# Designs tried in a protein design run: designed miniproteins, single chains, continued (2). Part 105

Each design is a single chain, and the fold is of that chain. pLDDT is the mean over its residues in the fold that is shown.

## One batch from the design tools (miniprotein)

Design m7638
Fold by ESMFold2-Fast:
Structure m7638 (fold): chain A 82 residues (1-82)
Amino acid sequence: GEQKGINISLAGLEKGLSVLKSSGDIDEASSILTKASDAAKSEGGAKAAGLAEAASTTAKDVGNADAAIAALEQAIDALKSL
């Protein structure tokens, strides 16, 4: 259900943040978020999956670790409000 999707996407976003803060590897963080989005969708968490997917896309588009961190933090806040 949606709650399981929220938990999966939140775990993915937190792992992506850890990668960005430690190495700045946007591609690795985006890969983690894409996998989390796919897993959340499989559990019926469409809204949570969409937030993780949007964060992955935004992180790649900004091409800067600090801006990518901000995008992931915004997605975490949005997820926690579900």
Scores: mean pLDDT 82

Design m7639
Fold by ESMFold2-Fast:
Structure m7639 (fold): chain A 81 residues (1-81)
Amino acid sequence: SQALLEASEAALAAEPNAVAREIVRALIAGDVERAEKLAEEAGLGEDERQGLISQAASILMVRRDQLTEEAYQALVEELRA
């Protein structure tokens, strides 16, 4: 729905760190490889990465249909770890 897209964009816009926003966008888009590369280039630690994964997962619970099954399962495994 348009309201869910607007809410997701508002949540991303509220993130002051541009790199963190790009990582969350990549995770939502199912591009886990890009998200990992951006996190590594930014020097993010485990706790910071887990925070961004949790944020993406919250958005994905309302945007599940916009992810590939493989990308969704990869995020589920990451959250399980």
Scores: mean pLDDT 65

Design m7640
Fold by ESMFold2-Fast:
Structure m7640 (fold): chain A 86 residues (1-86)
Amino acid sequence: MTPREILRRALEDLAAGREPPDERILLAVKYIGAKAILNNLSEEEIEPAIEEAAELLEAGASIEELEELVRELEKEIKEKREELAK
């Protein structure tokens, strides 16, 4: 099973209300979700975000590195939401 296949399955599991047990996979799918929210990606547009997350996993990104990336994206989402709150 390739990292891309693992991430696609994990996204399907999350959509069904099941969290992946692996912390790196969970962080990678949170990264994909945050990217989709920030960029208003449709289901068809999400594939590049899955590829980016798969490349991070294949490059050996640590849990700490993935947490930092997710935190930055979540911070941008929060700031964007606050900016739109008039």
Scores: mean pLDDT 77

Design m7641
Fold by ESMFold2-Fast:
Structure m7641 (fold): chain A 68 residues (1-68)
Amino acid sequence: MEERKKRLLELAKKYIEQIKSLEENGAPDDEKARFWYEAFRTWENREAYSIAITALKKGVKPEEIIEK
């Protein structure tokens, strides 16, 4: 159970960094499409993406989302 939470947190943190990078650099549509494809590739990726987006929208750490 702890290992699953660690994997989700690390993946969510990676997605937060990728989302910020894409926004800062005005990434082209092809690069954004590749990111979205990977984010929705598996159930675990979709869960991590949901945590990342919720954390970004609320301005909180992803740890605060996963503990609820």
Scores: mean pLDDT 72

Design m7642
Fold by ESMFold2-Fast:
Structure m7642 (fold): chain A 82 residues (1-82)
Amino acid sequence: PPPPAVDVSMTVTFTSAAGETTTLEVTGAENLAKIDELFKTAVKVKLTVTVNGETLEGEASSEEELEEVLRELEAKVRELMA
């Protein structure tokens, strides 16, 4: 049968300096490019990752914090997929 741990979904919510929020699904190279552009203008980023029905969240208000949150979320996603 197909691998059971293939259902991974990640959503990013960007908050602008004006307080506007934009939510995008992190999937495919095209969406990753869009997310990178939005991150350059956002003052806050919230990451929500769902792996096999379990939800993980992280928030960052700087590039340094985002890198740390991404590393932590990637590690936790790998644990949930294992």
Scores: mean pLDDT 72

Design m7643
Fold by ESMFold2-Fast:
Structure m7643 (fold): chain A 108 residues (1-108)
Amino acid sequence: VLEKMSDAELEEALDNAIALIKEASKTKDPVKASALYSSAMILYSLVSEDPKARERLKEALKELSKSKNDLIASDAYYELSKLYEREGNLKLAAQYKKLSDELRKKAE
């Protein structure tokens, strides 16, 4: 049903996904942050084949990774790791996965 979106609709979906990630980075409520982030990933799935969408998502996730909540930052690093792995950048993928694992252990 969503396969025939226009370039403007795809850009709006990406902008909305990035806005949700930025809102997630500002909240101190981990449940709200998780919900906002999940919604952002659903919107991103509409544009995931666009290399420009991947780049913008990386920048938004880097901002989310600066969260003072270790679990939120861990989730952001985990998603960054997956994005870089899909692009074949295994060195950055490994680095972000290590940061994700370390923050998750620290949070518990």
Scores: mean pLDDT 73

Design m7644
Fold by ESMFold2-Fast:
Order: sequence, then C-alpha cells, then structure tokens
Structure m7644 (fold): chain A 89 residues (1-89)
Amino acid sequence: SEIKIQGYVLEGLYYLSKGDYEKAREWFEKAIKLAKENNLEDSLAYQVALSMLASIYYAEKKFDEANRLLKELKEIQKKNPAFKSKITI
C-alpha cells in the first residue's frame, strides 16, 4: 500500500525532526523495504525515503552507504525527469 509507505516516511521525518537518527533510519528502511515488496520504487515516497536515509548516512560519515542510495535515486530520476526538481537537494 502506497499510503502505508507514506506513513512510514512521515514517521521517519518526525524522528529526524527530533534528532533521533536511529529511529528515523528504522522507519525509512521500513518504507524502502515495503516499497520494494510492492514494486513501488517509482513512487515519490520511495524517493523521499532514499534521500532522507542517504542524508542520515552522510551525517554519520557513512559515505559509501550514502552514495549507494544517492546513485539509486539518480537512476530512478533519470527514468522519470518530472521528479528531478522536487527531490534532488
């Protein structure tokens, strides 16, 4: 369900706003997993989850993990140019 994935992303954003990077990561990882299980990797919610999780990894100095997620995001955006201006930050 796309709505459930959006809910997981919102929970991640909530914990990120509180500085709880560990809980934020857990929710974004749950969103990513659910999106992959439902073939929703082209959804906006999946792209937001990838971007936010990459930002958390970058903040933790886990640059290889961050760059892997950003590379996946870039490939998704190449397939749908309409999303580039909204998610590439």
Scores: mean pLDDT 82

Design m7645
Fold by ESMFold2-Fast:
Structure m7645 (fold): chain A 118 residues (1-118)
Amino acid sequence: SSKIAELQKQLADAQAEVKALQDQIGAKAAALLAPLGVSEQDLVLQIVGQALRLVGDAIDKGEYVPSQDILDAATREALRAAGASDAQVDAFLADIKPLRDQLRAALRKIQELQQQLQ
């Protein structure tokens, strides 16, 4: 039906948007890391290590910290460990925030469209 064709087109458009947003975030990360001589894999391992440390510290203090705040703090510390300046870290996190917000919206749109097509 024409309605199914319209929903399939919207799904394809939303999937293309997700890929474009992921590629943009990846390109920004690569641009930051390349001058520092750090691989994306090394950054991910550092983020995981910092996140585990921050979770342990929060548990020891009896603090509740939202997972997003832990991830942002871990990312900041990992980028600093890689040799990024505070200004570079702040600029990167600010720059990717609207892309992350758009990515979440596009992913929700995909879920909604998939449910309508079932």
Scores: mean pLDDT 79

Design m7646
Fold by ESMFold2-Fast:
Structure m7646 (fold): chain A 74 residues (1-74)
Amino acid sequence: SKEEELEKKRIELLYEIKKKHGEEFFYYASMEINEFEKKNPEVASDPEKQLKIVEEIYKAKSIEEVKNILKNFK
């Protein structure tokens, strides 16, 4: 399904984040995403929004930028 394709792209991009930024960055970024999704169940249930978050985080240079991306996410 379209939702399964979006989820696969999100998982692949999370793996690319780990390769690009390293395990420590990936660990803290994943924690921030998980906390954001717990507080924003509308986003947690929307595969397109979940993918968009991961696409923006791929471009981030620090965990501070990850936090700012999530804070400003619409």
Scores: mean pLDDT 85

Design m7647
Fold by ESMFold2-Fast:
Structure m7647 (fold): chain A 77 residues (1-77)
Amino acid sequence: KPLTEEQRKLLEEAFERYVGGDPGAARSLDLDGDGKVTLEEFVAAVQREFGLPVDGVANDEVLKALPEFLKRHPARV
């Protein structure tokens, strides 16, 4: 299912919260080693944690998993 504008905003806010709080967490999401952390890499990490299809594409299931993912992976050292 395509994301609504509101759902996209929630995903982007979760991404910024996760990677902006800890540079180490940001680097751990850099799966291809290009020095960039993308929203797709963040989505793929959520998908792996919750056993969803890992395609890097945000959907309703990814958004439902975001609060629990952030709770398990607080952006704290």
Scores: mean pLDDT 65

Design m7648
Fold by ESMFold2-Fast:
Structure m7648 (fold): chain A 90 residues (1-90)
Amino acid sequence: GEKHYELAKEALEKGDDETALRHAIKAAQAGDLKGALEVAEKLGERGSGRAQYLAGDVAARLGDLERAREWAEKALELGDPRAEALLRHI
């Protein structure tokens, strides 16, 4: 949970966006949805479609359907095939 959020933030500070995304995914799987969303949104702002999808998925799980839709639409525009399925369920 929190340890993955800390590792994701450290990777983000070092510019290791791939490692940051992996730890954000693990944070979400461990139930740290707020920490995962924070990292996923920062990576999504940098143009990562995979991170934009994660931000949409995690925001939906937190009940923030407006934020979830915004990120899922951005992920769809960048070609993440999971984004269309997410948009159908939120």
Scores: mean pLDDT 87

Design m7649
Fold by ESMFold2-Fast:
Structure m7649 (fold): chain A 84 residues (1-84)
Amino acid sequence: SDPNLAPAKQDDQTLQKLIEVHKKLIEENKDDPVMVPLLYINIGTLLLQLGKYEEAQKYFDEALKVKSPYIRQVIDKIKEEVTK
């Protein structure tokens, strides 16, 4: 699913809870090669909101392993909306 991609600052507690939820979804869907990259993008987005740019890039790099133009476009859009 697409969470809110608009540039918004959330409390660290809320962001941490969302990251935990997405990490759990990766563990539950680890055999899904389509869902897992999207979940990595979501975690990366939440990490950008926390100002954890290096950690966010690690998750985006995991998503980019599928070499999909769609995945690249989504990541680029998120970076434009969350961080400039």
Scores: mean pLDDT 74

Design m7650
Fold by ESMFold2-Fast:
Structure m7650 (fold): chain A 66 residues (1-66)
Amino acid sequence: TAEERIEEVRLEASKEFLKKYVETIIDGEKQGLSEEEIDGRIFKISLEVQKRYEERVAEIKAEAAA
């Protein structure tokens, strides 16, 4: 069902965000970035992941409405 597909996409988005969150902290520390710079990069990642999630959900809903 569309609801099952949306749940799968939500779980995948959560997994992607967590992975990139950890990688961003590690890379930021290696580069000597400030806490504010690391937070800014994490915020950007959260927006990118959220945008992709919303686009995929909209596609699933459009297909289900047809």
Scores: mean pLDDT 84

Design m7651
Fold by ESMFold2-Fast:
Structure m7651 (fold): chain A 98 residues (1-98)
Amino acid sequence: ATLSDVLAEIISQDTTLTDAHEYVNRLGVNSVEDLLALDPNEVGNIHTLGAGRRLARVLSALRSLGPDASAEEIAEHIGGDYAQKFAERLVAALEAER
């Protein structure tokens, strides 16, 4: 999965997958560097509150732990029922972008 695909999945809980992909495309995130450059406060206000808050938590986790953080560390920071599976896919996507 691409980084954009993984980000669309975290957003799609509160919207359609198509709308989530359009949102991620508008953010212009094509690399780890682009992702880390996003302002979590602006992201939280751009879409639905739920989707924005989940993406802001992902950005906060990566900013606090760094892009070399384990899936387990990211999952603990994000929380939620599928955080571990999401974090594993996120780490794989981040490694693929290196």
Scores: mean pLDDT 67

Design m7652
Fold by ESMFold2-Fast:
Structure m7652 (fold): chain A 102 residues (1-102)
Amino acid sequence: SEREILLLEISLALQSAGLLTQARIFGTPEIQEQAERLAELVKRFLRTRTPADLEATLARIAELKKMIEEDERVSPEQKELLIGELDAIEALARELARLVEE
């Protein structure tokens, strides 16, 4: 339904903003830069709703997760938080794409 799509769009936007905030506080400059790029990709996917923009968003999430996991400057607790937020963004983006195809 249109209401379900709207609620998913709002949830995805809020999760993206939350990740960006956490990355700015706790992430390295490299993590912050990739979080900013992810936020722009999420914003683009929310506008276009295309498979190509979903794929670009998911690819950036995978790259950012790897960067966070490999960065010894990020604490284990901050890694868990940031990866958890990335998992939430991925789940919401996939569900939004599924509903838009219906």
Scores: mean pLDDT 86

Design m7653
Fold by ESMFold2-Fast:
Structure m7653 (fold): chain A 88 residues (1-88)
Amino acid sequence: MPELKHRVAEFLALMGGAAGLSLEEVRELLEEHGLSTSEEDLRRAVEEGKRLRERLDDDEIRQYLQDRVKEEQPYFDKLLAEAAKRNL
């Protein structure tokens, strides 16, 4: 399931960038959770998050991330379900 892990990792990297985290901080957080994506996709997602922070105020960022979490929730649920199946 590299595609599902990459999708989740890219979304978390976007959120990290929007929260003002560095590329290195985001990488460390992803590694702690057993998530990874390509260096290119990681840099792109963090950069996109930083662009959101430049364009939107804190309330708008919060709303955008809440909407994105709802959109991405099925991918998180699927990733967790697949992890649970492999640990049984």
Scores: mean pLDDT 73

Design m7654
Fold by ESMFold2-Fast:
Structure m7654 (fold): chain A 87 residues (1-87)
Amino acid sequence: MAEVAAEAARRGREALAEDVAALRELAARADPEAAAVIERLLAAAVPLAERAIALLEAGDLEGARAAHAALLEATRPLAEELARLLA
């Protein structure tokens, strides 16, 4: 379990770095309204994602799951706003 959690944390950290870079590039190319929503999404999501990854790295699977749930709840209204702007 701990070994699998450590591997998941490493992959999560790599994926987070790639996703942040991709979203920042998207924001640079987007209209100002969509760019502002993307920046708010990053500001809300990155700290919670980093917390979930740190908990996975520590082997705290329940803590990581709770942190991931908090990330989804915190980012949902911003993701919905971005989806409406891109429609």
Scores: mean pLDDT 81

Design m7655
Fold by ESMFold2-Fast:
Structure m7655 (fold): chain A 85 residues (1-85)
Amino acid sequence: SMEELEKRIAEEIRKDFLPALGAIAYRRTKRVSDDPEALEGTKLPLEEAQARLRRAIAKLKAWLKEVGADQEELDQLDKLEALAA
């Protein structure tokens, strides 16, 4: 169902996407996000954060396509994939 996909998307964002993104952003800027999930990610090693971000983006792109997300939303994830390299 759409509700189940939305729940999976929200869980992946909270569990892996935001923590990984927060860890990478912190290393580049030394600034900490006000988002609790991103803040928790600052504890992750860079290599682990990059691997988690890559996996989270792959899952999110697949699920967002299933719920009918537009190309603009998918393009934003593609831009964030560059941070995982």
Scores: mean pLDDT 75

Design m7656
Fold by ESMFold2-Fast:
Structure m7656 (fold): chain A 80 residues (1-80)
Amino acid sequence: LSKEQENEVIRALELMEIAVAKITAKNYSDNKEIVELAEELAETAKKYFEAVLNGEPQEKIDELKKKRKELNKKIDELIK
């Protein structure tokens, strides 16, 4: 793939993860805690993919990746 095509794939993944987080917030709109975590997940996903696209330091990318996993686990624990 060209660098432009790789960037398009990354942007598509970003939009997909944000959409999933928004759907979670909508499906659990009566649960304030889940809504807040889902909104934070959407913002963290955006920051993660933008960091990847901008060639930010690997340490920063890894930190954002870790935060995304933590937020997903918290949401799953509340939904389970």
Scores: mean pLDDT 85

Design m7657
Fold by ESMFold2-Fast:
Structure m7657 (fold): chain A 61 residues (1-61)
Amino acid sequence: SQLDRDVALSLIRMGYSIAKIAGDEKAAEALLKVLDYAESNDLSSQQIHELMRKALEEAKS
């Protein structure tokens, strides 16, 4: 639903803010890319959560 999508986008924004405060630039960049892509496309909540998870995992490598 649109509400679920809006919540997912808000979680990405929160994650970005936390990463910036923590000085985790790699995670912050990864989350910004996910946010930009999700906002530019009609992604479902499920797709947004999957992209966020994958991006954060890759940022740890």
Scores: mean pLDDT 82

Design m7658
Fold by ESMFold2-Fast:
Structure m7658 (fold): chain A 79 residues (1-79)
Amino acid sequence: MEKGKILKELSEKYNKEIIELLKNIKKESWPEAEELLLEYSEKVSELLVNEENPEELKKKLEELNEELIKKLKELIEKQ
């Protein structure tokens, strides 16, 4: 499986939920949300460069998306 195809499939699966969660972040909580997004982006970039096994790449990217969603939900609950 090509890396671009994996990214497209994961985008279609997770982006709607992530965007809806981000819409529920209050202005005061955006600095924390931005930090979570930057950490996520750095980990995604590291996996795209270093992980050559497509199945492991997909699995680890799914785990990162699920972790981001969990952390965003926790941030919303704390608001």
Scores: mean pLDDT 84

Design m7659
Fold by ESMFold2-Fast:
Structure m7659 (fold): chain A 63 residues (1-63)
Amino acid sequence: MRKEVSEYVANKLIEIGAEFSAEKARERGDYELAEKLEEAIKNKDIEKMTKLMNEVDERLRAE
C-alpha cells in the first residue's frame, strides 16, 4: 500500500525531471538528447530517463 504510493510518486518526479531536462536540452540545441528523453518518457523507462537526465546535467555544468 504505502510503498506502492511512494514508488508512484518517485516515478512521477522522475518523469517531471525528464520533461524539464528535455526542455533544457532543446534550449541548448541538443535536439537528439531531447528526442531520446521524450522517447524514454513515452516508454516510462525510469532507468533511461535517469541516465539521460544526468547527461543533460553534465552538459549544463560543462559551461
Scores: mean pLDDT 78

Design m7660
Fold by ESMFold2-Fast:
Structure m7660 (fold): chain A 84 residues (1-84)
Amino acid sequence: SEAEKLAKETIEWLKEKAEELRESDPALAQLLEEVVRGLEKFLEEKKYEKAAEMLRTTGEVVAPVDPETAAFLREKAEELEKAL
């Protein structure tokens, strides 16, 4: 489904971003790794609405420290919600 493709794309982007941040911002890297684990579980369970909610909530938390990552999370949450 479109929702599954978007969720997989989002997971891969976040994995790469977490790797990039490990040395410069280990706390943010750890948060993104936790979000990836949550998204993978929601993807396996086909809980795409919960996946979108997690992306939206994480974007709000991340916005003050990394506006670029926050913008990506918000965009993917909106795309995923539209794919439902």
Scores: mean pLDDT 86

Design m7661
Fold by ESMFold2-Fast:
Order: C-alpha cells, then structure tokens, then sequence
Structure m7661 (fold): chain A 115 residues (1-115)
C-alpha cells in the first residue's frame, strides 16, 4: 500500500475516535448537569470540555496540557484541537484548503459561544 493511503486510513480512524469521545463526554456532561447544584454546573461544564480536549489530543498523539480553570487556556486548547481536526479532514478529502482556512477564521467565535 502507498504511504498516502495508510495516512488517510489513520486520519479516518482518529476522526472516528474523536467523534466517539465527544459524544460519550456530552452524555456524561448532561448526566452530571442533572445531578450537580446550580452553582457547580458552570465549573462542571468547563471540566467536561477540558476532559474532551485532553482525550482528543491524546488520540492525535499530542501530550495533553495540564488542567487549568482559566477560560483563556481552554479556548487556546480548543483552537489547537480544531486546527488538528481540520488537518485530518483535509487529509481524508472532506475539506479543501479554502474551506479549512474559512473554518479556522470562524473557530474563535464558535469556541466563545460554546464557553
């Protein structure tokens, strides 16, 4: 097999693993939000996003950053994850270079809406 075919397959596998982590953590976050006091819900949500980002970065072969309660640190890590996911989607042929660039320009605003 050519190295490019192998790289594409690995990129597809990594994307599937990341999607699964996001879905599982979304379900866990909904369960936790139902069981925690109102004052703790925002903190629990931020912690869940850090867990998702760290697990996704590990799948990408990137050592996860240490936990921080600083919202700006979380934004930075989400942006890094977004860049890496878009690189994988480019490799798999799901995106063009132009689409990737546009999504990266929009990513900071979308991340701010999530937090």
Amino acid sequence: MSSMEEEKKKAEEKLKEIEKVIEEKREEMHAKAASVPEEDKKKATLEAYYEVVNEALKILGIEPPPYSDDKEVLKEKLLLLTKKVLELELITGKLTEEEKKKLLEEAPEEIEKLL
Scores: mean pLDDT 74

Design m7662
Fold by ESMFold2-Fast:
Structure m7662 (fold): chain A 90 residues (1-90)
Amino acid sequence: SAREELARELREASRAGPEALLELFRRRAAAVEARVAALDERSAAAKAAGDYRLAVEYGILSTMARFIAMFDLGPASVAEYKAAEAEVEA
């Protein structure tokens, strides 16, 4: 499951240290953004084809992907890790 995969990645990164954990969060954030963009593009393509039902379905999936990302990583958690990274580099 996606949750089990995330738990495994978090455990592995945690053992490797803070830099690996921050890189995992960066990759996860980028993957979510890419997924949302792909779903939004599919929604736009469906709308252009006149398939409004499919366009709405992809729009809902895009919204769900954003909420799943917020639940799993949290915007506050991502911001906290970015702040910690800046402090480590200073």
Scores: mean pLDDT 69

Design m7663
Fold by ESMFold2-Fast:
Structure m7663 (fold): chain A 109 residues (1-109)
Amino acid sequence: SPEEALEKLLELWKEISEKLKPKLNEISSYYNVKYIDLIANTSNVSKSTVSEYIYNPELLVENLSEKSINVFKTAFVLAMQEFNLSGEELLPKLEELVEKLKEAIKERK
């Protein structure tokens, strides 16, 4: 259901944001740019928006949009690659979750 998708998004986002919070202004060894810049540029949002979603994770779900989903997807991939997020088994489910979240956005219009 859309409600279950939103609950799973918030749970995953809280875990991801806690891992990224101490590293947000550090330079990624893989991409040679700061994590905040990488997430902001890839998601087409401001660095202040990325910071707000990391420090207030509930806002990502409350302000659910294509841009907030892109922030989540970008940060999820980074957390998997660099911060030992156990999520390889979740990659096939990530696309299903994203599609359910897109449906939730349409229902809120």
Scores: mean pLDDT 76

Design m7664
Fold by ESMFold2-Fast:
Structure m7664 (fold): chain A 90 residues (1-90)
Amino acid sequence: MTEEDLRKKIEELDNSPVTPENLTERMRLELILKAKVSEEEVDMNLVEAMIYAGLIENGLSQEAALAGVEVMRRGGSLLEAFEVAERVQK
């Protein structure tokens, strides 16, 4: 999705019924938009999007940040995600 497509989807969710699913998806997309990620990265859940945004904000590359998210997808801890991302960055 382009940034405009992502903003439109967030706007559609804002006008949708308030459900836990819609709120979670809204927050996820808003975090992805804030991190300025590519379309391939839009398929992140809320926790993954938060980790990705945090890694990018700490000056890590997109490749390193994605490596950190992948650790969480495999059942790793947040600490392990940061450690792996830092190793990929080097």
Scores: mean pLDDT 69

Design m7665
Fold by ESMFold2-Fast:
Structure m7665 (fold): chain A 87 residues (1-87)
Amino acid sequence: MKREEELEKAAEKARELAEFMISHPELAELGQATLRAIEQSPRAGAELGLEAAKYAVRKVQSDKELAEKLKEFAKEIEELLRRAEEL
C-alpha cells in the first residue's frame, strides 16, 4: 500500500546512509547497526538511521563536508518518514 512504499523508500535511503557510514572507519559501527535495523523492519531501519546520522554529525569533529553530507541524509530520511505518516 502507499504508506508501505514510502517506508520502503525511507529504508532504502537509510541503507545508502549506512553504506556511506561503513566507508568511514569512525562511523562503520553505526552503519552496521543501521543495516541490522533495516533487516528488522523498514520503519525501524529508517528511524534508527535518522538518529544514527544525527549522532554521527556530533562524532565528526574535523570534516565539515562529511558533517554536511550526514545532515543531507538525515533531512532526506526525515522527509520520507513524514510523507509515510501523511498517508
Scores: mean pLDDT 79

Design m7666
Fold by ESMFold2-Fast:
Structure m7666 (fold): chain A 88 residues (1-88)
Amino acid sequence: MMTYTEIQRAPSRIRQAVRDKGKELGLPQEKIDELAAIAQKTAGPYLSLPEISDEQRKELTQRLAEELSKVVPPDVARKLAQAAVDAL
């Protein structure tokens, strides 16, 4: 179970994880900012849950990879999606 502090910080953690991984992968700052915003928006419904199950984490990872692959190649999108989910 996530604490109230963890729930409130989850959007910031997702954005930061995508930014850190995007920088590591050599992405332009403009794309990093866009990807971080997409990741936070996509994860939004999951962040309102009191607990995230392993099945829901897998679903979120897949959904993030699909949405991010609209901006970056699928292999890059998968790495960013995994980093975002691991930040939760």
Scores: mean pLDDT 77

Design m7667
Fold by ESMFold2-Fast:
Structure m7667 (fold): chain A 84 residues (1-84)
Amino acid sequence: MEEIKPIKSGEIAKVTLKLTEDSIDVYVNGELVMRLNIKAKPGEIVLDKPVPASAGIAAGLLRAVAEGLIAPGQPRKDVTPPLP
């Protein structure tokens, strides 16, 4: 079974993304959840503690930042949304 809480505008956990030259730090509620390297070295992930509410968001965001693509309407062909 999966436990997911719907998050809406104004009800989102405090997520802070710290983009550095070599790595991306994902903070949730002021705590470091994950750290990814932009150098294509995914073996270096530091997990501090699992955040159930923001786990999905942190995972999605850190994946985007790990690739250096934190932005809506990304130029990446792998994550291009349908544009009629």
Scores: mean pLDDT 50

Design m7668
Fold by ESMFold2-Fast:
Formats: structure tokens, C-alpha cells, sequence
Structure m7668 (fold): chain A 71 residues (1-71)
């Protein structure tokens, strides 16, 4: 169905965004202070957990992000 395809598309958008953030944080780690590294590692762990969510939940997170961005 169109709704299923749209859900998969939104989930894919969210995964791309999260993966980009993880890559950015990983790139930043070598230059960070010990305190900053702890925060970045926590963010990376949280984001990796988000990537394990099913498509419907990831699609909803993307919709919420777009709604906040539009406000």
C-alpha cells in the first residue's frame, strides 16, 4: 500500500539522519576532552539504539522531527 511505502521512506530518512549524526560524533571523538567524549559516547549509544527500532517507530520519530523543524 502507499501508506506502507511512505512509512518505509520516512523510516529510511530517519536512519540516514541518525547514521549521519553518529558518523559526525565518531569523527569528533579523537579531538574531544574526556568529559566531551563521555557525552558523545552516550549520544552514539542512544542513536544506535534508535536504529534498532521498527520502521513504524522510526517513521514517527521522523514526522516529529519535521513538525518541530517546521515550528
Amino acid sequence: AEEEAERARLAAEYRRHVEGDIAFYQKTLPAATPEEKAVLEEKIARYNELLSLPDDEQAELWRRREAVRAA
Scores: mean pLDDT 80

Design m7669
Fold by ESMFold2-Fast:
Structure m7669 (fold): chain A 112 residues (1-112)
Amino acid sequence: MELIEKALAELEEYLKEHGDEELAELAREYIRIKAVIEGLLDPSELGLSEEEAERLQREFKELFEKYKKVPGSKLIDLFEELIEKLEKESPRAAELLRRLVELERKIVELSR
């Protein structure tokens, strides 16, 4: 929605100032997937049904609660666990989470 469009524009401006177009592209894709997971963007834009999006949002919220309860959590391990769980019922949701993890890794590698 409007808040996501504004956040994407502000992030793109920030990354342009640092001269990293590749990082800007990865960050845009990351935020878009994240926005669908958080219910801020239409799930059909990423090929998810409403039910698949609601499932993914619920599971992601549960993952976030686990993260809060274990300081220094293995966030990547939690994502992999969630991906395995979703693979059986929502292969597209599992695919988006794998892409989110890949994007986060690439962004970290390109960040100074």
Scores: mean pLDDT 70

Design m7670
Fold by ESMFold2-Fast:
Structure m7670 (fold): chain A 82 residues (1-82)
Amino acid sequence: MKFIVVVTGLTPEQLEAAEAALRSIPGLKVTRVDERTLIAVGDLTPEQREEVKARLAQIPGVRVEELSDRLLRATGPEGPEL
């Protein structure tokens, strides 16, 4: 079963941390779409899915939402403010 993670609206530091966290999970293909957007896709176990969620949630200012069993969204702080 394919699991999809969409990461948007992050600062450069948050994006680097998110990319590192996602790349640490075996079987997850991470693609950088632009400077502020990552998409990761893979066949994950329930344990790997929980680890992805936990690692992304540890990044300050990142909001993690489970939209379904197959889709996770991580969003940076709302607005362009420092």
Scores: mean pLDDT 77

